# Designed miniproteins, single chains, continued (5), part 97

Each design is a single chain, and the fold is of that chain. pLDDT is the mean over its residues in the fold that is shown.

## One batch from the design tools (miniprotein)

Design m19561
Fold by ESMFold2-Fast:
Structure m19561 (fold): chain A 102 residues (1-102)
Amino acid sequence: MEVTEEDLETLRRALQGVFIGAATLLDDPELVEEARRLPEMSIEEQKALLKRIVDKAYEKGYLTPEEYERLKAEIDAAKTPQELLDVAFRLRQLLVDRKLAE
C-alpha cells in the first residue's frame, strides 16, 4: 500500500481515537493524556504506549494470560501504524466486551 503523508496523519488520528477509547475504558487519566499526544509520537513510542495500555488491561483482569501474550507479540511485530491500529482496535473491543460483563 502506497501511503502518503496525509494518509499517515489520518491513520495517526484514528489510532489516537482508539487509544483514548481504550485508556478511558481502563479509567486511567494518565494514559488518556498520553494518548492525546499520539500524533506527535514515533511508531516505537506508539508501541510503548499500547503496551502500557495492554499491561493495564491485564492488571485489571480484562485479558487472559494468552490474550495478553498474543497482544504484546503483535505489538512487537507491528511495523506500520496500520498494523498497530488493528491491534489497538481488537484490544478496545475486548475491553468493551469485558467491561460490559462486569
Scores: mean pLDDT 81

Design m19562
Fold by ESMFold2-Fast:
Parts: sequence; structure tokens; C-alpha cells
Structure m19562 (fold): chain A 58 residues (1-58)
Amino acid sequence: SELQKRLDMAEVKLELADKYGVLMSEVDKAEEILGREKLLELPPEEQRKALEEVLKKL
């Protein structure tokens, strides 16, 4: 469901914030750069990789 996709991405974002010791606002910035709707089309593992690449460049 649409809700499940959004919950799965929220979990990925929380995991990345914890893993890299960054604020959720930094992860949100990475999401904005990539585009929320584009990320939601990807499976969770690909969302994580895409967000990680952007976070490394911030």
C-alpha cells in the first residue's frame, strides 16, 4: 500500500540518521535533492543507497 511504502522509507531514513550520526533534517535534505516520489518508486535497499550517496556529498 501507499502507506506501507512511506513507512518503509521512514524506517530507511531513521536507520541512515542513526548509522551516520546525522540529524533527520540532513536526511530530509538528501530526500529533497533526490525527490520523494522518485525514492518511493525504489525498493528500500535502493532508497538507502541513493540517500547514502547524497549524504556523503553533504
Scores: mean pLDDT 83

Design m19563
Fold by ESMFold2-Fast:
Structure m19563 (fold): chain A 82 residues (1-82)
Amino acid sequence: AMSPEEMLERLEELARRAAEAAAAGTEEALREAEEALREARRILEEAKKMNVPEEVLLRMGLLVMAITGSVVVARRAVERRA
């Protein structure tokens, strides 16, 4: 099982990857961003089951929201290329 610190580091990595995918705007990149979001949601649900400080849990939630935004941007970029 991941520690809360490892979970936060992984979420930050996933957020960076999703932002890069949004910038690329390809169908492959959209798939990568959607996979990042699925993993991020799993991490957040795992963290909610643990005794994680409120401020850390809030930061994790904000990272999941950022990843969600990146998926929306990537999806719109793919639609513009069609």
Scores: mean pLDDT 85

Design m19564
Fold by ESMFold2-Fast:
Structure m19564 (fold): chain A 68 residues (1-68)
Amino acid sequence: SEEAAALSTAGAVYKSLGKYDEALDCYQKALEIHKAAGDRKGEATSLNGIGDVYKAQGKYDEALKCYE
């Protein structure tokens, strides 16, 4: 959906700015939209985004749980 795509873009921007809490919020909202739509590929993309934020924070164990 356009909303999920916009949220993923916003998440990437927040992450690049070091605004990790805002980035996580955006990716988590995108994940919920993809889950509601039954979009498995979108779910994986959103989880990878969440994992990338955890990795940027140095939270490697949390990041690994997000990658499949």
Scores: mean pLDDT 84

Design m19565
Fold by ESMFold2-Fast:
Structure m19565 (fold): chain A 93 residues (1-93)
Amino acid sequence: MKITIEAEGASDEGIDGAVEALKQSGAKVKVTRGDKVIIEAENPSAFGVAGAIIALGNSGAKVTVTLSDGRTFEADDAKGAARVAMEVAEILS
């Protein structure tokens, strides 16, 4: 299962926190840095994905999460990121 997380305006600390959450969950992680950061995770746990979304949102990023079935979830702030993290975690559980 592959999850793609895109973040616009994320801090380096937020990106590092997101990658750490995914890796600690056992996921294989690929990061592409540019005008926005793209994080691709293979076989992440629900906890790892939720932690990554929250870390990015808390850094002030706009976050877009794309699931392997093509569903997308968007968050513009930390509160939205917490909500999306909960929704995605429920789907992945």
Scores: mean pLDDT 85

Design m19566
Fold by ESMFold2-Fast:
Structure m19566 (fold): chain A 94 residues (1-94)
Amino acid sequence: SIAEEYIEKGEEYEKKKKYEEAGKYYAYAGMEYFKRSDYEKAIEAYEKAIEALEKYDPKSKLLADTLYNLSIVYDNLGDKEKAKEYYEKAKEAE
């Protein structure tokens, strides 16, 4: 699937220590999994994106957007505590 292709691209860039590109592709994968309601895989992809983007720049818009998207996934799962946690982290990354 296109989500799996994005994960593979993210892993290729991460291996090359190109963390901005790695995070971007992992975030794209998270969005594709979320659209399919594959919430567990969306969480895994967004967590990989966050890890890569924190290595790139802890104060980037892309990191903030990714943290916010993860908060939405947790809200959809009914995990209000995790949703709030990631929402606050998104505000800190701005």
Scores: mean pLDDT 90

Design m19567
Fold by ESMFold2-Fast:
Structure m19567 (fold): chain A 61 residues (1-61)
Amino acid sequence: SMDVERARELIDRLVEAVAAGDQEEAQRLLDELHRVQGRLSPEEVNALSIELGERLRRAAA
């Protein structure tokens, strides 16, 4: 779905912002991601949340 594609784009940008230490951009992207997640199924939200958590953990290491 287009919403899943948009969520993945936002996750890519969010991970980059976190890696760069750009807290303001990271918060803005997280807020936008939450809005997109409101249009997704629970299964899609769960899958994207797992992906985001893993990628953020790797970026913080």
Scores: mean pLDDT 84

Design m19569
Fold by ESMFold2-Fast:
Structure m19569 (fold): chain A 72 residues (1-72)
Amino acid sequence: SAEIEALKKEAEEVAEKLLEALLRKDRQTAMEQIERLKEIAKKLEELGAYELAEKLRNQADSAEVALDEIVA
């Protein structure tokens, strides 16, 4: 579906920005990108892309753990 492909592209861009924020230890930007990943995951789930939604939620959860370890 074109909508799923668009959301997948958006998720890739968000993931790249999240990685950059984590490398720079920019907690605020990282938190904003984590929330965006969760929102994209919810939209993917609504479209029936359950595996992609779960993958993005797992990425968001992993990033939250990494962020806590970096700023601890």
Scores: mean pLDDT 85

Design m19570
Fold by ESMFold2-Fast:
Structure m19570 (fold): chain A 101 residues (1-101)
Amino acid sequence: SMEAKVEELARRAATEPVVLDVDAADADLLGRVMTAAQAAIEAGLPEGLALVFVGALARLLRAGRREEALELADRVEEAARAGDLEEIRRVVVEAVELAEA
């Protein structure tokens, strides 16, 4: 099911626009999210999935869920430093499911 979820997110990344708008007060937090996404790309995550991840965390930030967004960003950055692409993929799926709930 995880592979199927990742494949669906990759398909959505190719066909759906990603909204990155956040409140001006959260610009620094979005910068932290972008840093985590860049680390994930360098660890081997496709750019489309990294963009989906940023979009999910931007949605959490717009909902005032700043702690959850930063925890997910930190988990991706930690997994990227460890070279754990499967953990990065799991956190991306978790971020999208959390943002869409």
Scores: mean pLDDT 85

Design m19571
Fold by ESMFold2-Fast:
Structure m19571 (fold): chain A 62 residues (1-62)
Amino acid sequence: MKIIAKAKEDIKALNDEHLSLKKGEKVLVEEILNEYLAKAKSLETGEEGIVPLSKLEILEIK
């Protein structure tokens, strides 16, 4: 299952495993890691990393 989501706010990566996103940036959620975190890929930059689920708005589920 592929999930498309949008960042609710600007997110800055705290380390190299995390993804930085701008508010409104769309991502493909590749894997749900736990109730707080997912692995995602930015659809604008192509960068991949870990993002907080609480800061994502789900747009589409495929």
Scores: mean pLDDT 81

Design m19572
Fold by ESMFold2-Fast:
Structure m19572 (fold): chain A 59 residues (1-59)
Amino acid sequence: MVEEAKRALDAGDYERAVELAKKILEENPDNPEAVQLLARAYARLGRLSEAGEVVEKMK
């Protein structure tokens, strides 16, 4: 999952990166790599408020 989310982000598929990172966080809410991936994907999509919330709500 994490590696697939990273590949999606690297490929510019930010929507897919968001979906994959969210799935990882549903299982492991304190996974720092998934939090970073989700925040970066949101930032790349211009969804800066969601990116900030992800970082702030981290366990």
Scores: mean pLDDT 76

Design m19573
Fold by ESMFold2-Fast:
Structure m19573 (fold): chain A 70 residues (1-70)
Amino acid sequence: MIFTADQIEKALVRAYLEGIISAEQATKIGRLMRESGKEEFTEEEVREILRKAGLSEEQIEAILKILREL
């Protein structure tokens, strides 16, 4: 499955509003995405970015669930 940067940003906003991630984590993820220079990400690439941002596996799976619903 492939996700756009826009879809990932929408999922991060929702995750923040639901208390899954902090504002600092959301900011770090956005920076890592911009540094990649990519507009589309595979599920594995999303997992790698979220791990680099310091998210737990539970946070990663929660965000991926939101992404699959977009």
Scores: mean pLDDT 86

Design m19574
Fold by ESMFold2-Fast:
Structure m19574 (fold): chain A 59 residues (1-59)
Amino acid sequence: KKIVRATLDYFAVFPDDLNLKKGDLVEVLEVIDDRWVVARSLNTGETGKVPKAYLETVK
């Protein structure tokens, strides 16, 4: 499974968006398009859409 890290805070704009804080780890569940993914927060267990640009690969 793909684990990535939030590089910036993201506050949900739409009801199905996921709130992120910088440094949060999330599992990418689905790539919607070139801008958005569906992810699950490893901190809260919540799922939702987040901008792809706010995420970086964890090595």
Scores: mean pLDDT 78

Design m19575
Fold by ESMFold2-Fast:
Structure m19575 (fold): chain A 100 residues (1-100)
Amino acid sequence: MVTNLKVSAPASVKAGSDLTVTATWEGDPNSEYFVKATLFRIVDGKEEYVDSKFTTTKSLSATFTFTAPAEAGTYRVKVTVTDLETGNTVSASVDVEVVE
């Protein structure tokens, strides 16, 4: 069972630069994991879809690099990790400020 998902990103990033997001979790080291990272823009407290990236890994970590959007504001990265052997899924998110 996948547990203790932690998502880390810088607190702020310049518009148009690289936004690197790292996810780590605990689980079976013999499982294969499907990891999806979705970038949302926060507008009036609502999540608006911007981009998503995914990978499959046998590691207990995954790193994603997004291009920070050109529009400054508050953004959120949600990461979902699925243990492909069990179907167990966990999600966590981190907020990032995009600055000019």
Scores: mean pLDDT 88

Design m19576
Fold by ESMFold2-Fast:
Structure m19576 (fold): chain A 57 residues (1-57)
Amino acid sequence: SDADLQLLSRAAQALEEALKETDDLEEAIRMAVEKLVAEGVPESEARRAVRLVLQIS
């Protein structure tokens, strides 16, 4: 759905921004998830979206 594509785009952007702050991939993933959760995304959906971005990158 368009909403799923928008979430993946937001997750990709959050991960890219996190990777500018840290060289640790696990830390970057945590930061990206925390940012999405702060923006109102449920934690399970945020973690899934970030994981999917990593699989297609």
Scores: mean pLDDT 83

Design m19577
Fold by ESMFold2-Fast:
Structure m19577 (fold): chain A 64 residues (1-64)
Amino acid sequence: MEEARKYLEKAIELAKAGDFDGAIQYAAQAMALLGASPGQMNRIASAIQAGDLEEARKLFEEVA
């Protein structure tokens, strides 16, 4: 749980720096640690690509 949140925070930092590929990889690792479904992983990746970091956090908390 705490490890997954750290991966999400790094994903958000990378997205803010403009590294969307790195952000998606870290978000995928965070969701995998939570046992998220492929559909949930696709939704958080889409939110990050859209720059909607609040939606990404919300999607993470729905699985956590």
Scores: mean pLDDT 81

Design m19578
Fold by ESMFold2-Fast:
Structure m19578 (fold): chain A 60 residues (1-60)
Amino acid sequence: GSMAEEKLEELERKAVRAYLAGDYATAAAYLRQMAEIYEEMGDHEHAARLRAQADALEAL
């Protein structure tokens, strides 16, 4: 895949690992980084969903 795809896969693995560890702040930070990449790719809907998920995790 592209460098963006590889970075998204890396960030997703890190977000999942943080979430399973109960580190919701770190998981949310990785989701926000993924959202920035989706936004740069023009996928504004996916970016918005990831930011909403990050906000929900920070509320826990």
Scores: mean pLDDT 89

Design m19579
Fold by ESMFold2-Fast:
Structure m19579 (fold): chain A 127 residues (1-127)
Amino acid sequence: DWRRLLELALEGYRLAAELVPELAPLTEEAQRLIRELLADPDNEAVRERLFEVNAELIERANSLDLPEAVRRLIRTAVSLASIAALQAQLRADNTPEAQALLEQLQQRGERLMREAEELLAELRAAA
């Protein structure tokens, strides 16, 4: 479920904002965009801006001396949000090609969701 992926991404961005205050403006923007996408999954402008914010988050995170678990958190939250946004877009497309891609993204999303739940539990225990 793409909504569950977005909810988990939202939790990841919230924790990332707490752990990396330097990235808070970008993680807080990502949180706002995710809430907007949850309310209107067909909003192309919100989806495009979320992809832009996600790309900038990865670039800035890679430039910082962050613990590996925190770097993994940011990468995981970005991946969850991006996959969920693509799933939301593709669900409205009835072509066989879109449906095949949706199935692949659903499988990848399920694996990332499990990894994210484990990582969030680890980081909360370490805080």
Scores: mean pLDDT 86

Design m19580
Fold by ESMFold2-Fast:
Structure m19580 (fold): chain A 97 residues (1-97)
Amino acid sequence: MEAARERLRQEVESIADITVDLLKNRPDIPKDGILARASILLRAAILWAKSQGIPAEEIKAIIDEVFDKYLAEETDPEIKAVLEELREDALRLVEKA
């Protein structure tokens, strides 16, 4: 099911990309609101991936791959902290769902 794995990767990338964009360009939005949006979307993506039969370890690997890419490119320590928090929350969601 390569197509399902690729779709999950694209969804996680989209969530990370928009989250970074909102943190940098939308100071009018509370940080907690940006985090809540990302968490809701990550949970939906994880639940969808599990419904497609993607193993939990593969879901975690895709999440780690995407967040490692964004963390390597980011220079703002506050945005890096947010991305790391979202990664940890997403990995916990994979375990619980």
Scores: mean pLDDT 84

Design m19581
Fold by ESMFold2-Fast:
Structure m19581 (fold): chain A 58 residues (1-58)
Amino acid sequence: SAEELIEEILEFIEKNKDKSVEEIKEEITEKFGEELAKLKPEEAAEIADAIIKKLSSL
């Protein structure tokens, strides 16, 4: 589900917060890009918002 994917991505960001925001974004695309591409627009927007908020807090 989108909620589970958000949790996995946020956990990934937390484990990799020593990296630059650019590196984290690239690794998210590499690791989760296929799953993100399968989402409905509303679900993709929810995940994007969660990622932006988490990255902005680093």
Scores: mean pLDDT 80

Design m19582
Fold by ESMFold2-Fast:
Structure m19582 (fold): chain A 92 residues (1-92)
Amino acid sequence: EEKRKRGEAAVNRAELAAGVAEGIAGIIKGVAKATGIEDDPALQARLAAAEAAAAEAKAYLEKAKAALAAGDVEEAEAAAAKAQALLDAGAG
Protein backbone atom coordinates (compact mmCIF):
# COMPACT_ATOMS: atom_id res chain seq x y z
CA GLU A 1 0.00 0.00 0.00
CA GLU A 2 1.19 3.56 -0.83
CA LYS A 3 0.65 4.79 2.74
CA ARG A 4 2.93 2.07 4.13
CA LYS A 5 5.64 3.00 1.61
CA ARG A 6 5.36 6.66 2.70
CA GLY A 7 5.64 5.60 6.36
CA GLU A 8 8.70 3.45 5.60
CA ALA A 9 10.29 6.43 3.77
CA ALA A 10 9.59 8.64 6.83
CA VAL A 11 11.22 6.10 9.18
CA ASN A 12 14.23 5.89 6.83
CA ARG A 13 14.54 9.72 6.89
CA ALA A 14 14.36 9.74 10.71
CA GLU A 15 17.00 6.95 10.84
CA LEU A 16 19.33 8.99 8.61
CA ALA A 17 18.81 12.15 10.70
CA ALA A 18 19.42 10.29 14.00
CA GLY A 19 22.49 8.54 12.56
CA VAL A 20 24.00 11.80 11.32
CA ALA A 21 23.33 13.51 14.69
CA GLU A 22 25.02 10.60 16.52
CA GLY A 23 27.94 10.76 14.04
CA ILE A 24 28.45 14.48 14.72
CA ALA A 25 28.47 13.88 18.51
CA GLY A 26 30.92 10.98 18.02
CA ILE A 27 33.28 13.13 15.92
CA ILE A 28 33.28 15.93 18.55
CA LYS A 29 33.97 13.38 21.31
CA GLY A 30 36.70 11.66 19.26
CA VAL A 31 38.45 14.96 18.47
CA ALA A 32 38.29 15.97 22.17
CA LYS A 33 39.84 12.63 23.20
CA ALA A 34 42.50 12.70 20.44
CA THR A 35 43.57 16.29 21.24
CA GLY A 36 43.42 15.88 25.05
CA ILE A 37 41.04 18.83 25.51
CA GLU A 38 38.17 16.75 26.97
CA ASP A 39 38.06 19.18 29.94
CA ASP A 40 37.58 22.29 27.73
CA PRO A 41 34.25 23.87 28.90
CA ALA A 42 33.40 25.21 25.43
CA LEU A 43 34.02 21.79 23.84
CA GLN A 44 32.07 20.07 26.65
CA ALA A 45 29.11 22.44 26.05
CA ARG A 46 29.20 21.72 22.29
CA LEU A 47 29.42 17.95 22.91
CA ALA A 48 26.55 18.08 25.43
CA ALA A 49 24.39 19.98 22.89
CA ALA A 50 25.28 17.50 20.11
CA GLU A 51 24.54 14.49 22.36
CA ALA A 52 21.21 16.04 23.46
CA ALA A 53 20.22 16.66 19.81
CA ALA A 54 21.20 13.06 18.92
CA ALA A 55 19.14 11.66 21.82
CA GLU A 56 16.09 13.77 20.81
CA ALA A 57 16.47 12.73 17.14
CA LYS A 58 16.53 9.07 18.28
CA ALA A 59 13.37 9.67 20.33
CA TYR A 60 11.63 11.00 17.19
CA LEU A 61 12.92 7.97 15.24
CA GLU A 62 11.31 5.63 17.81
CA LYS A 63 8.08 7.67 17.61
CA ALA A 64 8.14 7.37 13.79
CA LYS A 65 8.64 3.58 14.07
CA ALA A 66 5.78 3.28 16.59
CA ALA A 67 3.50 5.42 14.39
CA LEU A 68 4.31 3.27 11.32
CA ALA A 69 3.59 0.08 13.34
CA ALA A 70 0.22 1.61 14.33
CA GLY A 71 -0.52 2.56 10.67
CA ASP A 72 -0.32 6.31 11.42
CA VAL A 73 1.70 7.48 8.41
CA GLU A 74 0.98 11.18 9.09
CA GLU A 75 2.44 10.92 12.63
CA ALA A 76 5.46 9.00 11.28
CA GLU A 77 6.06 11.81 8.72
CA ALA A 78 5.67 14.49 11.44
CA ALA A 79 8.20 12.71 13.71
CA ALA A 80 10.66 12.38 10.79
CA ALA A 81 10.28 16.12 10.04
CA LYS A 82 11.11 16.96 13.68
CA ALA A 83 14.21 14.71 13.59
CA GLN A 84 15.33 16.46 10.39
CA ALA A 85 14.70 19.91 11.93
CA LEU A 86 16.96 19.00 14.89
CA LEU A 87 19.75 18.02 12.47
CA ASP A 88 19.28 21.24 10.43
CA ALA A 89 19.39 23.37 13.62
CA GLY A 90 22.53 21.55 14.84
CA ALA A 91 24.27 22.16 11.49
CA GLY A 92 23.62 25.96 11.70
Scores: mean pLDDT 78

Design m19583
Fold by ESMFold2-Fast:
Structure m19583 (fold): chain A 55 residues (1-55)
Amino acid sequence: MPEELKKMEELNEWIEKNPNASKEELRELAKKLGVGEEFVEHLQETLRKLLEKKA
């Protein structure tokens, strides 16, 4: 996979382990991984789905 896709996969794995992560935490992590702020909204949607199933 391209490096960008791999970074997104790592970010998604982190979120699965941290379903209570806030928007601020997601932004900080996205910045560290270099995936950009636009992906934060997608990650928030992923978190919502995880919270629905895991809650």
Scores: mean pLDDT 69

Design m19584
Fold by ESMFold2-Fast:
Structure m19584 (fold): chain A 91 residues (1-91)
Amino acid sequence: KAEEYFKKGLEEFEKGNFEKAREYFEKALELYKEKGDKKGEAEAYFNLGLLYLKQGNFEKAREYYEKAIELSPNEDDPIYIGARSVLDEIE
């Protein structure tokens, strides 16, 4: 269920429907939290960060990327590496 909403979020994001993408990622995030799926939570936060970054909302993007980093198991995790790289670019 969570993975289904996450996939729909990605599809809407690719279409440029950022509001629908946000709604789907937020639904996926809540379901991942209910399951205790930290990897799913990190992926949802990462994509919410990317969504806000694409909209030029750097403050919200930073908040979500920081959440994704917190949920990553270590600095070798792809979500950690990706989020950290983006944060270094946006200051």
Scores: mean pLDDT 83

Design m19585
Fold by ESMFold2-Fast:
Parts: C-alpha cells; structure tokens; sequence
Structure m19585 (fold): chain A 82 residues (1-82)
C-alpha cells in the first residue's frame, strides 16, 4: 500500500477515536469520568495536530508512531471507564 494511503487511514481512524470519546464525554453523568474523558479528548486532539503536521511534511513513519500512541491512550482510557 502507498505510504500516503496508510497515513490518510491512520489520521481518519484517529479522528474517529476522538469522535467516539467526545460522544462518551457528553453522555457521561459522572463528573470524574466526564473530566477524564474530556482530558483524553484534549490529548488525542493534540496528537491529531501533530499527525497532520507530520503528514504535511511527508513523514509517514511519524504519522504511524503518533497513531499507535493515540490508540494506546484510547484503549487505556476505555478500560478505566468500563
């Protein structure tokens, strides 16, 4: 697969993870869980910005690295909430 296609997919998946977490934060009735979810969204948004910057620079390895970091954070956050 071309590197650009893989990087584009990784960015799209990161955007989807952020969307899921924003919905979870909005639907949470526990203030502590909501705060945790809002902080996770903030961290994922920062990673998305860095991934887009790396993509604009043609650094597809960095996009993959950032995606893996975001995926680990997303999975860890969801385990804590369940």
Amino acid sequence: APPLTEAEINIALLEMMIGIEKVAAKNSKDPQIRKFEEELVKKLDELLKRAREAYEQGNWDEVERIYEEALKLFKEGNKKIE
Scores: mean pLDDT 80

Design m19586
Fold by ESMFold2-Fast:
Structure m19586 (fold): chain A 67 residues (1-67)
Amino acid sequence: GATVLRAAVAELRRVAEGEAAELVERGIQYLKDGDLERALELFERAARLALEGSAAEGTIQAIRDGL
């Protein structure tokens, strides 16, 4: 739900720098516009840049479940 999505996106924002931070902000804009597919693609790319291994996969899954 929305709480899980917000928590996962907040975690990405906390750790994301440079390109990953840009991807998070663009993903949030697509969420506001209702483009869930593009938002997910950007958040997946950001998570893979900002997080490692199981942490990236866990965050991506939380975002998928929250959408």
Scores: mean pLDDT 81

Design m19587
Fold by ESMFold2-Fast:
Structure m19587 (fold): chain A 68 residues (1-68)
Amino acid sequence: GVDKAVDKMLKDLKTKEGFSDQQIEQIRQALDRHMADQKQAGVTLTPEDAETMVKNIAQALKEQQQRR
């Protein structure tokens, strides 16, 4: 389900992309917030939706680190 897709993506970001444990925790917190907002809006999330959210959050985090 969604949780398994998220866990796999976060593991891949850590093992393949070199994200730190702190960065993975930040991505999890941002994802949990986005998922809660979508549930409040009555949207059913697919695994593909969750994977897209993880990618977008990870990209935004990389961009924030490059702009300093």
Scores: mean pLDDT 78

Design m19588
Fold by ESMFold2-Fast:
Structure m19588 (fold): chain A 60 residues (1-60)
Amino acid sequence: SLDEFIEELEAAIEKSTDPAVRERLRQLLEWLRENKDDPFLANVLKIVAEGELLVEELRR
């Protein structure tokens, strides 16, 4: 769910040692919170998918 993904992003930001990745994740988190009630859920899902890619890159 979206709420679960937001929590996952918050955890990733706290754990991140790469400042570029951390900043990118923080911006995505802020956008998600601001657009929580956005009727264009497809755009939200796209941002969520992008965030998952960044989290996966961090796990390398």
Scores: mean pLDDT 69

Design m19589
Fold by ESMFold2-Fast:
Structure m19589 (fold): chain A 91 residues (1-91)
Amino acid sequence: MEKQRELFEKGVEKLREGAERAREAGNVDLAAYIERKIEESRKMFEEDPKKGMQLGFAGALGAALRSRDAGDVETARLFNEAARLFYEGLE
């Protein structure tokens, strides 16, 4: 349980880093999307940790795709790192 929470919090931290970089790049809509996904994933994690991890993973992948489509490869890498952390929490 503790290791799963640590992975979740690290994933959320990477999502927040990505959101801040997206905002600095002028992609305010992506930053807002990420912050909403963090809130949804955290709420779900407290009810069902596995579903919280799954929701975080899906949100991170969606954010990575949006960043890549916008040409922001570095921000997309942060979201891919977040996705990996959430996925590790499912094992």
Scores: mean pLDDT 84

Design m19590
Fold by ESMFold2-Fast:
Structure m19590 (fold): chain A 80 residues (1-80)
Amino acid sequence: SVEEALRAFAKVAEALYKRLKKKLEEKKESNPEEYEALVARAKSLVKELREKIELAREAGADPELIERLEEIKKGLEELA
């Protein structure tokens, strides 16, 4: 179902958020080029989350799932 796919996406997005946060902290002073690439990845994931949130709203998905996707997006926006 659309909701099952969105829940799977949320789990992957949370894992990617944690990885990106750690890598950005590691690279910000040691490798500016890799830091910029990681920021670009975070921005791309924010764009994907906006699309998934819109899909979730259109599909009438669980409000808790929509809130979870919004929280992941907010966390990523704070990294970029």
Scores: mean pLDDT 85

Design m19591
Fold by ESMFold2-Fast:
Structure m19591 (fold): chain A 68 residues (1-68)
Amino acid sequence: GAAEQLDLALAFLRSIPGVSASKIGDTTIVATIDLPPEKQIALVLSLIGEFPDLSVSMSGSTIVLKAR
């Protein structure tokens, strides 16, 4: 479910060099990414594919994941 996917997504994001991620409450992750644009796009696509119970949004170098 979305709760398990949030915990897995948080661990995944924290394993990536250049990514800083924090959980906000029980439903949201905010990550700041310091990666080249092609790797940013690849990361967002991976998040959408691997965590279908989460919504993914991006603004600049910030990614927000929310439980659906």
Scores: mean pLDDT 84

Design m19592
Fold by ESMFold2-Fast:
Structure m19592 (fold): chain A 60 residues (1-60)
Amino acid sequence: GPRLFRALRDFGPTTPAVLGLKKGDIVEVLKELPDGTWLAKSLSTGKEGLVGSSYLEEVP
């Protein structure tokens, strides 16, 4: 099934490549990059972008 994670806090995108999130937003992880950055899709907005894995918590 999809790999779902929850945003641990609010943060805005610093560039168009970075995914903006609000605390509690659910994201689907599409791809893990070697530097610990993940490509994810926000289920709240439908937008895709880069997010730091340390800002996310796995949804059971």
Scores: mean pLDDT 80

Design m19593
Fold by ESMFold2-Fast:
Structure m19593 (fold): chain A 56 residues (1-56)
Amino acid sequence: MKEELIKKAEEELKKLEDQFKEDLANGLGDGSKEGLEERLEKLKKAREEYEKVKKE
């Protein structure tokens, strides 16, 4: 059961990392500084959640 939560958290983290990588490669297009900070916060939260679930 914990394995499903770990997988879900890992998939979410990977998805956010891939999106962030694409945004950086494309120079964020018309993205704002606020958009960048929001993406970084999402990444940080997803990483923390993944680590938390993995440790339990």
Scores: mean pLDDT 72

Design m19594
Fold by ESMFold2-Fast:
Structure m19594 (fold): chain A 94 residues (1-94)
Amino acid sequence: KLEYYLSLSPEQIAAHGVGVVLRLIGVALDKSLTPEQQAAEAARLVEDAMAIIKAFEKRGLTEDAEQMKRILDNAVSTLSPEARAAAEAARKAA
C-alpha cells in the first residue's frame, strides 16, 4: 500500500486521504452494518490512512502528515466502541 501512495503526486495522496476519512465517517453513520462489519471496515480504512500518513512523511510533507493524523483521530472518535478498538489495533500494527 505504501509503495502505491509513494508513486502518486502529493495532490493525489491528499485526495486519497480525504476519501479514506469520508469512508470512515460513512462507516460510523451506516446503521445497516453489523458491529463486526463496522470493525472490519474501520480497520481496513485505518491501514490505508496509515499508509497515506507514512507516504506524506517519506515525502517530507510533515504538516500534511500531522493534519492527516489529526483528521484520522477525529474520524475514529465517531466510530462505535468495537470499531474504534479495531481501528486503534490497526493503527498500532501499522
Scores: mean pLDDT 83

Design m19595
Fold by ESMFold2-Fast:
Formats: C-alpha cells, sequence, structure tokens
Structure m19595 (fold): chain A 71 residues (1-71)
C-alpha cells in the first residue's frame, strides 16, 4: 500500500518536473529565435528533445503503475 503510493507520487513529480523543463526549454527557444542567436536556438532545441524524452519515460512509468493498481 504505502510503497505503491510513494511510487505514484514520485512518478507524478517526475512528470511535473519534465513538463517544467519542457516549458523552460520552449521559452529559451522563443527568446533565442527573437534574438537571432543560432547557437542558442540549437541548444534550446536539444533541451526540448531531452525534456520530451524524459516526459515520455515518466508517462510510461505512470502507466505501468496504473496497470498494477487495476490488476
Amino acid sequence: GAELKKELLKAIADILNAIGDLLEAKQKLEKAEKEGNEEAVEKAKKEIEEAEKKLEEAKKKLEELETKIKS
């Protein structure tokens, strides 16, 4: 009971953190594009890709935990 709740809270926290990272990276991209800074644009694009991958991994973990609850 308690361990599953802890895992769920962690999975939710990981999703929220990944969403935060993605929003920050998108804001950096918008700023870099407005400033015409090509190096900052490429860096922000990489940060978006990393944040999207982290979000996908966190969502998959949450889905696995939901499956265990329903079983």
Scores: mean pLDDT 83

Design m19596
Fold by ESMFold2-Fast:
Structure m19596 (fold): chain A 95 residues (1-95)
Amino acid sequence: SPREELIRDLKEVIEALKKLADEHPEYKSFLENLIKQLEKTLKDLEAGKLSRFQVLLDLGAIELAVATLYHLTKDPGLKELRDKVAEAIRRLEAL
């Protein structure tokens, strides 16, 4: 279902952020805060507590944060993560 696909996409974004935190110790605290925010969003979404609008707002904030971090690190993995977040947003808008 579209909801199950969104949950999968959010889990993939969280795992990619965890990998980036290990690869960029200088930004670990920042990335761990993003991970914590997304894990809460995922938990609330799985529990049926979050509206589509709230998930959109959270994903938009993450996309901006990832774009900012890309400008600091130039890590190509952050471009791929940005694309994954954009795909999750597009899928959510199609619900």
Scores: mean pLDDT 78

Design m19597
Fold by ESMFold2-Fast:
Structure m19597 (fold): chain A 70 residues (1-70)
Amino acid sequence: RDVFALAEEAIELGKKAREHLANGDLDTAREYFEKAAEVAAAMAPTPEGAELVRDSVLAYGDEQIAAARA
């Protein structure tokens, strides 16, 4: 579907993940990072590209959560 709509959805999910992270709700933040990763992956034209995008977004989310735990 509309790649721009998917991009906006992924950005909004990432913003929600960061808001939950700021509130100390690490489990909910992780869930939103996972949702953002899936939406971002849906924009990729190949399965390999989708996997790379998903892994990249999840790695970023894990780094953000680890930093919040420090």
Scores: mean pLDDT 80

